Designed miniproteins, single chains. Designs and how they scored, part 64

Each design is a single chain, and the fold is of that chain. pLDDT is the mean over its residues in the fold that is shown.

## One batch from the design tools (miniprotein)

Design m2211
Fold by ESMFold2-Fast:
Structure m2211 (fold): chain A 86 residues (1-86)
Amino acid sequence: LLEEVLRLAEELAALSDPETAATIRRGIKQIRLAYERNDKERLITLLKGLKAYLESVLPTLSPEAQEVARRLIEAIDKLIEELKKE
């Protein structure tokens, strides 16, 4: 699921304005670092933060970007659930 989250986030960034794209890519970088450090608590916090950001910008996105953003939010929720249940 991490690979799915990272893939969808890059796809969304490519469809987004430069400011939104930069915020998403920064989030991806922090998420990847937390995963590499095996810092589960920080990883969950970062994933929740990215989800909240995506939900806040969702209405401002193009229809294509909205579809990718919804898929990304779903993938984030699934990853958080896996991380919480071992």
Scores: mean pLDDT 84

Design m2212
Fold by ESMFold2-Fast:
Structure m2212 (fold): chain A 87 residues (1-87)
Amino acid sequence: MEEKEKEMEKRMLEALKEVKEYLKKRDYEKAYEILLEVKEEILKELGEGLTEEEKESMRQGFKELEKDEEKRKEFIEKIEKLLEEYE
């Protein structure tokens, strides 16, 4: 059980690294796609799923990042801090 949790955490961190790079490139659609895919895979392994409301909330979040440069930079910084904490 613990080993599967570590594998899921590692996949999430790898996905966050990719999301960060696409956000730096202003490819918000690709960043959203990567984060959505990894969250769906992890939740599916846990016997859960993303609701349509949760998917829409994530989509709206990325739309806000597209409109607000400060929020985009803040989100990138939050990802970088998470990556530092787990490395």
Scores: mean pLDDT 79

Design m2213
Fold by ESMFold2-Fast:
Structure m2213 (fold): chain A 87 residues (1-87)
Amino acid sequence: SDADQIIEKLVKAKKELEDLKEEILKKLSKEEQEEFKKKYEELYEEYVKEVEEIIDKFNAGEISLEEALEELEKLKKKMKEELLKIA
């Protein structure tokens, strides 16, 4: 189903973001880890909100499944770039 494709996309994105977070944390001092975690929480809350907005648009019929999956991919890439900037 369309919902299953979205769920699969989100599960993969979560794993990729968690893997990147762990890789960044391994390179940081304990003091830098605290600052990173704080910024990560702010970015993750924004990411979740933007994910919900994409899903809401899809459920409302405002965008196609293909457009929703593309927007989720762009959002994941944006989140990864922001994580690397705060590293």
Scores: mean pLDDT 87

Design m2214
Fold by ESMFold2-Fast:
Structure m2214 (fold): chain A 90 residues (1-90)
Amino acid sequence: DPVLARAFAVLDQMRQLIQQQVSDPQMRQQMFQVVDDIRALLAQLSPAQRRRALAVLQATYQRMQQTTDEQAIMAVLRNTLAVVRAIRAA
């Protein structure tokens, strides 16, 4: 599935950004867990839901690149997880 592969690539880019920009090891670990939770949810989505999730992940990654505030990055990641859960429920 090319959409799922692209979504996983965006999650890998998010992980790299977290590793490079987040210095607090506890915060980094929590962020990696949120990324892993999103990855697990993506596998459970229909093709239409995967397309919606990919758009959300791309927007999230762009927002993460616009800030150096670790709390803002965490808030964006947690909101993204909630949105992907909502996509699965719909």
Scores: mean pLDDT 90

Design m2215
Fold by ESMFold2-Fast:
Structure m2215 (fold): chain A 74 residues (1-74)
Amino acid sequence: RPSLEELIEALEARLPELSPEVAAVARRYIDLMRRYLAGEISEDELVAEVMALAEENPEAVAELSRLIREIVNE
């Protein structure tokens, strides 16, 4: 299974293949994960921000979740 860093790299590589809406959500997700890995935000802050992202963009987050499952299962 890929590490969190490997998952971020795989998501970035696939950004050009995504719709503008899904790509925007994916970029925000990548930024949040990078900030978490850098120790700039707590786990609780990460969870709250990801939940807010899903509430604002439920369809795009559903597509991103499908993409993440594909990457993790390869």
Scores: mean pLDDT 80

Design m2216
Fold by ESMFold2-Fast:
Parts: sequence; structure tokens; C-alpha cells
Structure m2216 (fold): chain A 71 residues (1-71)
Amino acid sequence: SLEEQLAEARRRLEEARTPEERATALMGVGRVLLRQGQPAKAAEYYRKAAEVLPESGIGRFARSQADLLES
């Protein structure tokens, strides 16, 4: 279920040890929130991912997703 996927994504975020793991986990939470029909909350998580690694490919993608959802 999406609820189980969200719980799993949140567990991965809690277990993240590096900036790369944290950014990936934050994006994972955002993706599940989008599938649950919560674009505003998803945008918050994509913004957080972009803040962790702003100049990386992951960070740039997360920023573009947040911008799209906040449009």
C-alpha cells in the first residue's frame, strides 16, 4: 500500500548517514506523497532534498520537481 511505502521511505530517511543517502531518502518520501495526492507536502520534501545537495544532479532534479509542484 502507499501507506506502507511511506513508512518504508521514512525509515530509510531515519537510517540515512550521508548527504547522498539523505537526499535520496527525502526524494523517496516526496515521491510517495505525490502518489498519495499530497503535492504540497511532496514539494517540501523535494525542497529539503535540494538543500542537502544543491549543486548535485539529485539536488537540481529535486529543485525542479518542487518548482513544478509549487507552480
Scores: mean pLDDT 86

Design m2217
Fold by ESMFold2-Fast:
Structure m2217 (fold): chain A 74 residues (1-74)
Amino acid sequence: STEEEYLEMIEAARARAEEYYEQGLISEEELKRILELIDKTEEAIRNGDMSTATKYLVELLEEMSRAQERALAA
């Protein structure tokens, strides 16, 4: 289901962001922004609001792209 796909994507993003932070590749502030977007996406999914979940997932993927770029530059 789309809900299961979104949940898998946000859990993968959480694990990757935490790894980047533990390795010193992203800031605590960057980690916090990513985790807030994960929480908002998960809440929207729990409420059945897939339109809102998609909005936050897109924002999450954009933040993850920026985090990956910074991690590769470090």
Scores: mean pLDDT 86

Design m2218
Fold by ESMFold2-Fast:
Parts: C-alpha cells; structure tokens; sequence
Structure m2218 (fold): chain A 93 residues (1-93)
C-alpha cells in the first residue's frame, strides 16, 4: 500500500506538465484543480516533504472527483468509492 503511493508519486514527477494540462483540459477541470496540479508539480520538483505532497494529492483527488461527477453524475457511487480508496492509500503512506 505505501509502495503503491510512492510509485504513484514517482510516476507523477515523471509526467510532463504538458500531458497533465492536456488531461485537465479533456476533463474540463475547474481552475482550482489546475492550480493544485501546478503546486503538486512544483512540490515534486523541489522534493517537498511527503506530507505536503500527500495533502496536494488529496486535494487533487477531491477536485477530480467533483469534475468527474459534473460530467458523469450517473457514476457518482462508483467514483466516490474509488476516491475513498485512493484517499485511504494516501493516508496510510
């Protein structure tokens, strides 16, 4: 579980900012989500404490869930369950 969170953090730091911006545009993400993503990339590049990175990831998950619910409200139960599981993984790291 901790290993999976660290792997996701490592993968996020390898993702080009352009690819993440493109993904956010495809999701029609709210400005708040874009701001959080920029802060996460900056934190990863500056090797910020894991606690700070975890908090930014939790906020991104919340923003992503909100955006996904706006686009596909019929998937609300599924999306909320997945978000809760991801938050639990982040908390355990």
Amino acid sequence: VKEKVLEELEEASKLPREDMAEALAALNAPPEMRELLERLVEALLNRAPLEEIKELLKRLLEAQLAAMLARAPERAEELRKKAAEELKILEEA
Scores: mean pLDDT 64

Design m2219
Fold by ESMFold2-Fast:
Structure m2219 (fold): chain A 70 residues (1-70)
Amino acid sequence: MSERERRGRLIEEELVKVHLGLISFAEAAERLERRTGLRVSPAELRELLDSGLAGDTERTRALLEEILAK
């Protein structure tokens, strides 16, 4: 698995936990930085989850690519 693929999978895992009410966006951001070194803001994660839940595939893809390009 590439680092980009690993980071994408971990973002998805943490967003599922936020959606289920298990952790906050702030906790998800901290966990992702610890696990991947990726500095994602809670606001970026919220936008990604919101667009995904709305079924906005193009926006979700664009946001994810921007985050993964860091």
Scores: mean pLDDT 81

Design m2220
Fold by ESMFold2-Fast:
Structure m2220 (fold): chain A 75 residues (1-75)
Amino acid sequence: MEKALEEFKKLVEEQVEKAKEEPFVKDAKVTSVELKDGVITATVEVTYIEDGKEKTKTVTLEASVETAKEFVREA
């Protein structure tokens, strides 16, 4: 279970690093990764520029423990 959480966190962090390469994204970071009721929830804070102003948005990504565990098992 914890290993599936760590692998999922790693995948989310890799996607976040990729997002930082976009010219309108100033910063992106994983703020939390939680397991709740069989669902792994990753919260990502994205800072971007819109109309010359810096704005921050929170994005929530969800995956079931079964989906995350299957990915770890096959990888």
Scores: mean pLDDT 70

Design m2221
Fold by ESMFold2-Fast:
Structure m2221 (fold): chain A 91 residues (1-91)
Amino acid sequence: DEIDAAVDRVVADARRSGLFQRTSLTEAQFRERAKKLITEVKEKFNLNAKVLADFFLQLLSAEPASLIAERYDLPVESVREFQRKAKELFK
């Protein structure tokens, strides 16, 4: 489904960036946590499934929450909270 496709893309990006070498999470644990957070993001922000992976990757990036919020027409504080949550799980 569209959530699983977004999770696959996020996991592939994490693998390419060497994230799994810097975290105590296994790839399987990361995938499970990513799926949960991506599902919460979709439900909380009512985002179109086709942009979920790009949005979530931006939460993990160095992009400031204010620019992400403007790009997706979302409340800045909500984006900031999810950005913090995503980065804490995917260090």
Scores: mean pLDDT 78

Design m2222
Fold by ESMFold2-Fast:
Structure m2222 (fold): chain A 72 residues (1-72)
Amino acid sequence: TEERLRELARRVNESARLNGADSVSVHFPTREEAELFAKAAMEVDENVESAEVRPVQVGDETRYLARFTYKK
C-alpha cells in the first residue's frame, strides 16, 4: 500500500512538472491513504513545498483530498 502510494506520487509529480502545474489535488476514500500519499509526495520530490489533507463531500460519500504545491 505505501509503495503503491509512493509510485502514484512519483507519477503525479512527474505529470505536474511536465504540465507546469503549481499544485495538484488527489482524493482518496480514506484519510489514512490521503495522509500517506501527501507524505509520500513530499518524500519522493524535493520540489513539493507543502501538502495538506482535508475531507470533502462527494455525493453521499466523504472522501479525503490530498493537495500539494510545488516550489518555483
Scores: mean pLDDT 78

Design m2223
Fold by ESMFold2-Fast:
Order: structure tokens, then C-alpha cells, then sequence
Structure m2223 (fold): chain A 133 residues (1-133)
């Protein structure tokens, strides 16, 4: 589906982002990064920066994940619950549990009922982080 959309319009950043999401879910992090970078070159959006942060986090490149998550927050403002959640996960991997908790609580607050999937995910991460204290 998305490969066909890209053949019709190679500037379709949304289709490149969705291909990145598919490969991220398959554990093919380098391919996910490649597709997200193509999306980013067309549209440097907060959502694509947050997706890159997640891919680097999954790859174990925590410092790079923090860098891209911070860029996502800069562009999307502090109201991007997905970027806040990814930044919290990066701090959790560094053992910064109190900082991760604050970011998850903020993600839940700004996500609310408008972003139910990311809000539930942040709630589960919050429980896990509190268990480390």
C-alpha cells in the first residue's frame, strides 16, 4: 500500500513515515531510520523526529534518541505526548527514573482522552518507573 503511494508521489512524507513504522514494528531499526530520514527531508515535523527518537532508542542509541526527542518537543511544543513519552523512556534507560516519571506524567496530562493509545502506553511506563524507586 505505502510503497504504491510512494511510486505515485515520492514526496509523500506520510507514506515514508508509515513504512518506517512498519519496519520499526518488525525490529528492522536501520530500515525504519532510513525511511524516517526520507520523511524528515520532505517534512521536518515533530512527529517524524519523535519516530526517529523511538527507532534510535530501540537500536540502543540512547543519546541520539534524546537528541531527536528534544527536537520533536521544540517543533511540536511541550504538548506532544509521544515525544514526551520517548524522552521519558530514554531517561529510564539511563537510570534517571524520577526524570522519566515526570515526563510520563506530563505525557498523560497533555495526551488525555485525545490521544488514548499513547496515554495508555505512558501510564504503563509510569507504573514500571515507579517500581524502580
Amino acid sequence: KYEEEIKKDPNNWYAWRKLGNIYLSKGEYDKAIEYYEKALKINPSATVYANLARAYLKKGEVDKAIEYAQKAIELGGEDNPYALTVLGEAYFKQGKYEEAIKLYEKAIRVGGGAFPIVTKYAEELLKKAKEKL
Scores: mean pLDDT 84

Design m2224
Fold by ESMFold2-Fast:
Structure m2224 (fold): chain A 88 residues (1-88)
Amino acid sequence: GQQLLDEGKKYNKLGDEYFVKGDYDKAIKYYNLSIDYYEQAIKQGNTSALGYLSETYYNLSSVYQKMGDYETAKKYGEKGYELDKKYK
């Protein structure tokens, strides 16, 4: 529910902070924690987490793009797009 959504937002924000600092390993770690919490929130019926989960997948895509890992970037971008398609 709401607590899982709030934890997801907290970890996404930490991911953003490390991404801006260029610490891509920590950015990936915190974005993955954010994803886990958002997926748990969705399983508990909190569909508002779908938009946040999509955003975090796009953020992971951006991290991998900055690292030059374009294949992994594309994979996460496609995951975000598929969630946007279901949300809209």
Scores: mean pLDDT 88

Design m2225
Fold by ESMFold2-Fast:
Structure m2225 (fold): chain A 108 residues (1-108)
Amino acid sequence: MKKPPNELFKKAVELALKGLEYYEKGDYETAIKYFQEAIDILKEVLSEEQIKAAEAAAEELSKLDIEELVKQFKGYLENLDLSGEPEIEDAMRLYAVSLALIEQLKKL
């Protein structure tokens, strides 16, 4: 699999972190906007097949409690090594969790 461009991946991570920040503030509309912007960037680096796999993972993740999903995602992002070349699997995970959070926030 082709590794995503480092700059685009870092930008997507920054957008997802902003989404979590606005979620913690109770601004769900702005949180959704940032998660969507992260997804839009990741669509530029992921293949159609990888996007479909990430969407399937997002459907399963959307069944989790939102507080647990946010906690797990925050821990993942805080421990992510951005100094090296990103793995495609990390880009797919970022896509899947961001999409699952959008779906959960739309229900609130």
Scores: mean pLDDT 81

Design m2226
Fold by ESMFold2-Fast:
Structure m2226 (fold): chain A 79 residues (1-79)
Amino acid sequence: MSEAAQAALEAARLYVERHGGKAGAKLPTPVSEEAKRRAEEFLALLPDDATMDQVSLALHALARGETPEEAVARAKAAA
C-alpha cells in the first residue's frame, strides 16, 4: 500500500473514532512514520464544522499524495 493511501486510511480511522464511531480493521505493519504524521496533521487541520462530503473530498486528495493542508483547503472550498 502506498504511503499516501496509508495516510488517508489512518486519517479516516482516527476521524471516525473522534466522532463516536468505532475504528475499522487496523492497518498492517509497517506503517511509515510519515504516513502517521500526515494523518495527524490532516485531522488537526480539519474544522469541527466540516461536512462528510468535505471530509471525503479531503481524504481522496490525501490518498492521491497531496499535502494535508492542500487536501483540507480543497474540502473547505467545496460547497
Scores: mean pLDDT 71

Design m2227
Fold by ESMFold2-Fast:
Structure m2227 (fold): chain A 84 residues (1-84)
Amino acid sequence: MTPEEMLKRFEEQLKQLEEEFKQAVKNNDKEKLKEILKGVENGLKHFPILREHSKDDPEVMEKLKELEQRMKELKKKVEEELAK
């Protein structure tokens, strides 16, 4: 897979997790929130590898920073909901 293809797949997966999070919050589905948290944590572990492979592409690097920040924010929101 090219870095661009991996990046697009990652963005699509993140959008799915964000929508699933909204639905899980509406349904008070704590088991689904735990699954989303695992998905987010698994996603976050891949960013160092993606950055190393994309260091010579500024546009890809900027998009990776944006996606990593969104993923970190989603993790925080999931953890806050699980703490209630």
Scores: mean pLDDT 81

Design m2228
Fold by ESMFold2-Fast:
Structure m2228 (fold): chain A 86 residues (1-86)
Amino acid sequence: MSKELKEMEKEIKEEIEKAKKLFEKKDEEGVLKILDELGKELSDDPAAQLLIKRAKEYLKKGDYEKALEWLETVIVMKKYREAKER
């Protein structure tokens, strides 16, 4: 298996762990900052923008489990897109 795939998996896990920690602390502003950063990185990806919007909606409703699920999906999509393009 390639070193790129292993490094991508490590980055995904690290980013998800950081997000989980923010949700555990109920740090909604910290989570929004991560979503905004992902939105800037994936500004040309309409699918990613839709998922980010959904994560923000669930976060606003206090549904942290669903918000984290959507955020996790965006993180994975970003890393796989980067690896696939280069």
Scores: mean pLDDT 78

Design m2229
Fold by ESMFold2-Fast:
Structure m2229 (fold): chain A 85 residues (1-85)
Amino acid sequence: VMSPAELRATSAEGVALLEKANRPALGALFRQAVAHLIAGDTAASAALMEQGYGRLKDREPLTEAEDLYLRAASDAATANAIRQS
């Protein structure tokens, strides 16, 4: 299970990748999405990523940042399932 420090590191890495791709607004959404994962709100996190990523999917594949997010989302979902158990 990814720690909050590891989730923050994933956020920083994803933001840096999106800024390098000249997508600072999407970087801000990525940061907010990971903050929701840290808070355990996977649905709000997914909605934010759909807003940013879904609109860019047909123009420029940002697969590296997307892969980072999916890893963080999977880890947060596992942590939430353990807490509900």
Scores: mean pLDDT 67

Design m2230
Fold by ESMFold2-Fast:
Structure m2230 (fold): chain A 89 residues (1-89)
Amino acid sequence: AEEEELARDREDIKRIFENLKSLVDNPEVKKAIDELEKTFLEVLPSLTPQESANLVTAFALRAIGLLLENDYEGLIRDLKETVEWLKEK
């Protein structure tokens, strides 16, 4: 059922963002990740499974890269810009 598939996708997305938050102790970064998660889950029903998978993978890889550079300001900026971009979809 579509509702069951959407529910599974929501849980997978939540798990990915929870894992991402576990890599950081900075509360502003965690807040930015939470905002991205909420916005992504809001647009999820309008995305194909392939679009959803591609987007969340791209977001996670960019975030990990910035975290490895200890660029928390850059990460917060990227997350906020991604939220605004998603809201336009």
Scores: mean pLDDT 77

Design m2231
Fold by ESMFold2-Fast:
Structure m2231 (fold): chain A 61 residues (1-61)
Amino acid sequence: TTAADYLAQGRAAFAAQDYYAAERAYVMAHILDPDNPEIRAAAREFARAARPLRPSLPAPT
């Protein structure tokens, strides 16, 4: 598995709204290729999109 493979996995997971899998894939891509601006751009887009889907209120008891 290469950084490009992880980038593709991250994009696929992000499109499926599997934010946990997308985040993990982007982190692995960055570890394999830390200077890649495409990976950094994809991670930034992910961070922007994930923010409004993380509710600040806990589940009611």
Scores: mean pLDDT 71

Design m2232
Fold by ESMFold2-Fast:
Structure m2232 (fold): chain A 100 residues (1-100)
Amino acid sequence: KEEEIRRLMEEMKEALEEMIKLAQQPDDQKTTAKITGLAIRIIGIALELSRIAGIPEVPELASKAVLALLKKDFEKAREYLAEMARLLGLPEIAEEVLKL
């Protein structure tokens, strides 16, 4: 359970990092499609985390993070994902997310 939660949070951090890098690319259809795919992946991971951990706040925080990412508000997206990591008992991942 703890190992699965950690793996899913690491995957979510990687998706956020990739999305931040893509946002620096030309604003074209291919880049937009990749960003949308990463946003869907983040929501999917959050739903799985909520189910495994039994924490109902996780999908709400993930939705807020995705909306922030789509608005290119990476600071708020990092804050929401870091709060999710803290709720899941992973403060070290929260610190890593905030440094992205």
Scores: mean pLDDT 78

Design m2233
Fold by ESMFold2-Fast:
Structure m2233 (fold): chain A 64 residues (1-64)
Amino acid sequence: MKSATVELLGGTITLTAENGKIVAEVSGDASEEARRIAAGANGAPAELLDKGVQLLREAARLAG
């Protein structure tokens, strides 16, 4: 199973390619902004996994 984890604003977001789609999971003290971003990635085509990870990393960088 292909997955990537990004630390974002005090929490972590894990994106997993499953059944042709992205499953986004949030753990820790992630902000509501981080949860909103993760929700936007959830259900996207699995081919967009790398782009989703890049978007989350950019969001973390801009917030820090």
Scores: mean pLDDT 74

Design m2234
Fold by ESMFold2-Fast:
Structure m2234 (fold): chain A 94 residues (1-94)
Amino acid sequence: SSLDFAKEVLAEKRKELEEKVKELAKELPQDQADILIKEANEKMEKVEKSFLEFIEKNPDAFSKEQIEAMVKWEVEEILKDVEEKKKEILRKLE
């Protein structure tokens, strides 16, 4: 089903996001790294919830390729936010 496929794609992309955010956080003090990771995970949880609720209500709205593209875009937006937040944290620590 589209819902099962969406769950699989979200789980895969969540793992990729967690690995990338952990890498981005390496240069930060432990307390700031923890906040950055927490905020990224909270954003991903909101994306997962909203997307799954949408697909559940609209199971035929998107192809598998469209589902993959949409999830990828959302993850890329979260990563951009994380990179900007990291930049602001580093600026504040100067």
Scores: mean pLDDT 86

Design m2235
Fold by ESMFold2-Fast:
Structure m2235 (fold): chain A 95 residues (1-95)
Amino acid sequence: MIEEARRRYEEARAETRALAEALLDEEEREEVERAIAALDKATEEALKELEEKGDEKGKLLELEIAEAFYRMLRAIILLAADPEAVRARTAALLA
């Protein structure tokens, strides 16, 4: 279970990088890489603390939270790639 959760987290990170490389310019990709570095640091620090406590359920939850953050980051990348669709939806909601 933890091994599968870590794989999903690593796959979500890799997919996020691939999406950024496909859709974003150099400056936007640098912002995404900074976000990934911050998320990875926070996740690994939390996992280390949980490992020292023997909290296997906490480790699983932390990996699931990290995967969810990468799903959210992918949504932000898609919105950055299509700002016109975001504007159209906002205009429709306010009309």
Scores: mean pLDDT 78

Design m2236
Fold by ESMFold2-Fast:
Structure m2236 (fold): chain A 68 residues (1-68)
Amino acid sequence: SLFDEFKKAAEELVKENTPEIAERFKQLYRELRKTATPEQRQEIDEFLDKVTEKLYQKERERRRAAAA
């Protein structure tokens, strides 16, 4: 499903935040928002919040490693 593809893209983005993966993630998000019910949109938004937190955590980890 499109939502499963979106979740997979989010996992890839958290693992490695490249412009290519970020663009795919954004494209899938836009497509999901166009077809989703209000309930599904809430679920998507909650998932986005979790992904955003993971991305910030990964960035902080990289900054700590780079400071060595």
Scores: mean pLDDT 77

Design m2237
Fold by ESMFold2-Fast:
Structure m2237 (fold): chain A 111 residues (1-111)
Amino acid sequence: MEEIKKDLKIFLEEAKTAKDLDSLSGKAVFHGVRAAVNLVRLEKGLPLASTLEIASSYGFEVPGISAKELIEALESIVKAAELAQQGYSNDEIAKKLEKENPLLAKILSQL
């Protein structure tokens, strides 16, 4: 839980101040992707991943996660970043995403 909060905080704080999402640093993108992976793992009751090296080595194959689950989590996190760029607070973003990703919304409300 705390690891996902740290990753989301780094990602969203850079998204809030960026000119557009295409200008995000590789560091911010890494934290966003790791948050997506760990969000799916948390939903499935799996241990959180500390690194993405294994996934990168095998075409983003993350143990215990399907490609569809990862894509859906990434889409939710990208949507959160887009809302952050529009000037919405973390609490407002959480409310907007509650139906689409309740766990992400809960974590965002705690930032």
Scores: mean pLDDT 77

Design m2238
Fold by ESMFold2-Fast:
Structure m2238 (fold): chain A 84 residues (1-84)
Amino acid sequence: KKIEALSEDAKLVLKYLALSREPVTESEILESVPDMDGSTLLKALKELKDAGLIEATSNENDEIVYQLKHPSIKEATLEYILSE
């Protein structure tokens, strides 16, 4: 799906994930996006997951972590950031 069609909150979260080298927790995203509250973040994560752009998995500490589903999504997101 076209990145431009995402909500502004979902785009902000997607940009953060595209710049991250490793999977990140919800708390780590909130720390990096301080203008976003927890409920807004959960909505953005759901939108990204429903769009097939991210995946959720468990880390070694049984925490839920989020990452981009494919490397091509990272490239497309970085191109989108540059085109803004």
Scores: mean pLDDT 76

Design m2239
Fold by ESMFold2-Fast:
Structure m2239 (fold): chain A 89 residues (1-89)
Amino acid sequence: SKEAKLAELAREAAEAIAALDEYEDELGRERAEELRRLLRRLREAAEAGDVEATVEALVELLRFQAELAGREVSEEEAEKFKEELLKEL
């Protein structure tokens, strides 16, 4: 169900936040704080049952991960990712 998937995302986000301290030395302070902010936003949106906000937070995380890899996410890739997430939620 949608509710079960959102609850799972909220748990995964909380676990990722807890694990962030292990990656802070590799990411640097500013990137670690940005990732923590994005993960908190994901957790809060998923806990609230807000599908739209949850999807937007996941897109921002996708962009953050791509930036770490020296890659850009196009608007077309972002829209496709949103569409696939909405089918799963």
Scores: mean pLDDT 84

Design m2240
Fold by ESMFold2-Fast:
Structure m2240 (fold): chain A 62 residues (1-62)
Amino acid sequence: MERSRNLSYYVGRLTREEGHEAGVRAAQEARRDPEVGEELSRRGGEMMDRETTLRNLLKLLS
């Protein structure tokens, strides 16, 4: 259900942290292999959840 959103988040994060080429490669792997896409989507969801928790904590402190 949220696979596309989680995957986009992961690719965006990887692009920002490791550069454009890393993000493009991750997106291509996800398109090529549905199991890879599911794994990367799961990782993206975990990263998004962690960042949301951090943002909520920062909002409480500021």
Scores: mean pLDDT 73

Design m2241
Fold by ESMFold2-Fast:
Structure m2241 (fold): chain A 87 residues (1-87)
Amino acid sequence: AKEKALKAAEEVLASYGIGLDEEEVKEFEEKFDAVAEKGDEEFVEKHAEILGKIFGLRRAYEVAGVPEEELEELALKILKEEEEKEK
């Protein structure tokens, strides 16, 4: 799950010409581990790719100077769109 999510994040960021540094990879891994620790292991495994894409898009927009509040709204919008595709 974690590897699949990280790969998705890297692919999104690469499309914007952005790489992940070692500190950003660690932050991603810590956030992913925190979600898994909450007992949502099946959810995390099923949605690993979309979680990675959300992280990648948030980082790309952060580099572009988008405010943190707007990044949260974008992440929620992407998650909602993917949930609607599964119905």
Scores: mean pLDDT 69

Design m2242
Fold by ESMFold2-Fast:
Order: structure tokens, then C-alpha cells, then sequence
Structure m2242 (fold): chain A 80 residues (1-80)
């Protein structure tokens, strides 16, 4: 299990406990469910991870120092 702090669009935080081998795309779907993202927002979030589809939750925790900012990632995903 790996713990990730997810910063919602409103700046509030939740903690997710996920499997270490959960994929970045699976994590994006879980974040959308837990934070109430729209289908369009989830699509933009998935675009951020499209370049690294094999990344695991453990690797994401290392890359983002355990903190995932949903609003910033969605904005990044909007760039084509």
C-alpha cells in the first residue's frame, strides 16, 4: 500500500491508500470518483498520464513527493 495526498480543485486534501502496482490511469479514475471530477476533467487528467501509462502508484508517489494536485494536472492535460 502507498499513501497519496490528493489536492482537490478547491484546495482541500484527501488521503488515498492504494496498491503499489495500481497504474496511473487506474489512479486517475479513482481520483475522479473520490473528488467528483467530470468526464471531461477525467479525460484531461488521463492525458497527463498518457505519456507514462506503465507508471505505478508507488512511482507516482516518488515523482510527486506523495502529493497530487488535481487542478494543476487537469490544466496540463488540456494542452494538446
Amino acid sequence: MVELTVVKKDGSKITLKVSKDMTALELAELIAKETGLSEEELENLKRVFADVPDLTAEQLAEIYNGVIDVGKLIEAGKNE
Scores: mean pLDDT 79

Design m2243
Fold by ESMFold2-Fast:
Structure m2243 (fold): chain A 67 residues (1-67)
Amino acid sequence: SPTDQLKQQTRDLVLQEASQTVKIMGLYMQRKVNGSLTPEQQKELDKLQKEVDDLSGKIQALIKQIQ
């Protein structure tokens, strides 16, 4: 059904967001241990944060379509 398709798409995006969040947590721990991130690590963190924000928006839009 269309509802089952939306639920599957939502699950797939949630798993993607979880994967990106784990990477972000790793960079936060790296910053905590070293006191700062390298410019390359900071750029990666900024990219991952934007990707999580984009995924969160898509997930919320899909949830709103599911009654």
Scores: mean pLDDT 86

Design m2244
Fold by ESMFold2-Fast:
Structure m2244 (fold): chain A 85 residues (1-85)
Amino acid sequence: VPEKLTLLTDGEIPEDLLKKSPKPGVNQSVVLLKVGDELVPAILTGGDTPNTVDIKDLVTGEVIKGTQEVVVTPTETTLILTPTE
């Protein structure tokens, strides 16, 4: 079963990590990537096709490509990423 990644788009991003992060460019946004029990700041970039995205971990510099599913609740918005090979 492919492992799914959870992203928080409006989550609280630590200021110290934001200071080390490049500012998002056009068609980019800063998100929180859930890696195990940790939340890591990342840059979300639109991918080559609709519903695909590239996510760059701002701490490690690793890039994850995948498809996105947006889950909206009254209290939060989450992005669920399914990595592609």
Scores: mean pLDDT 57

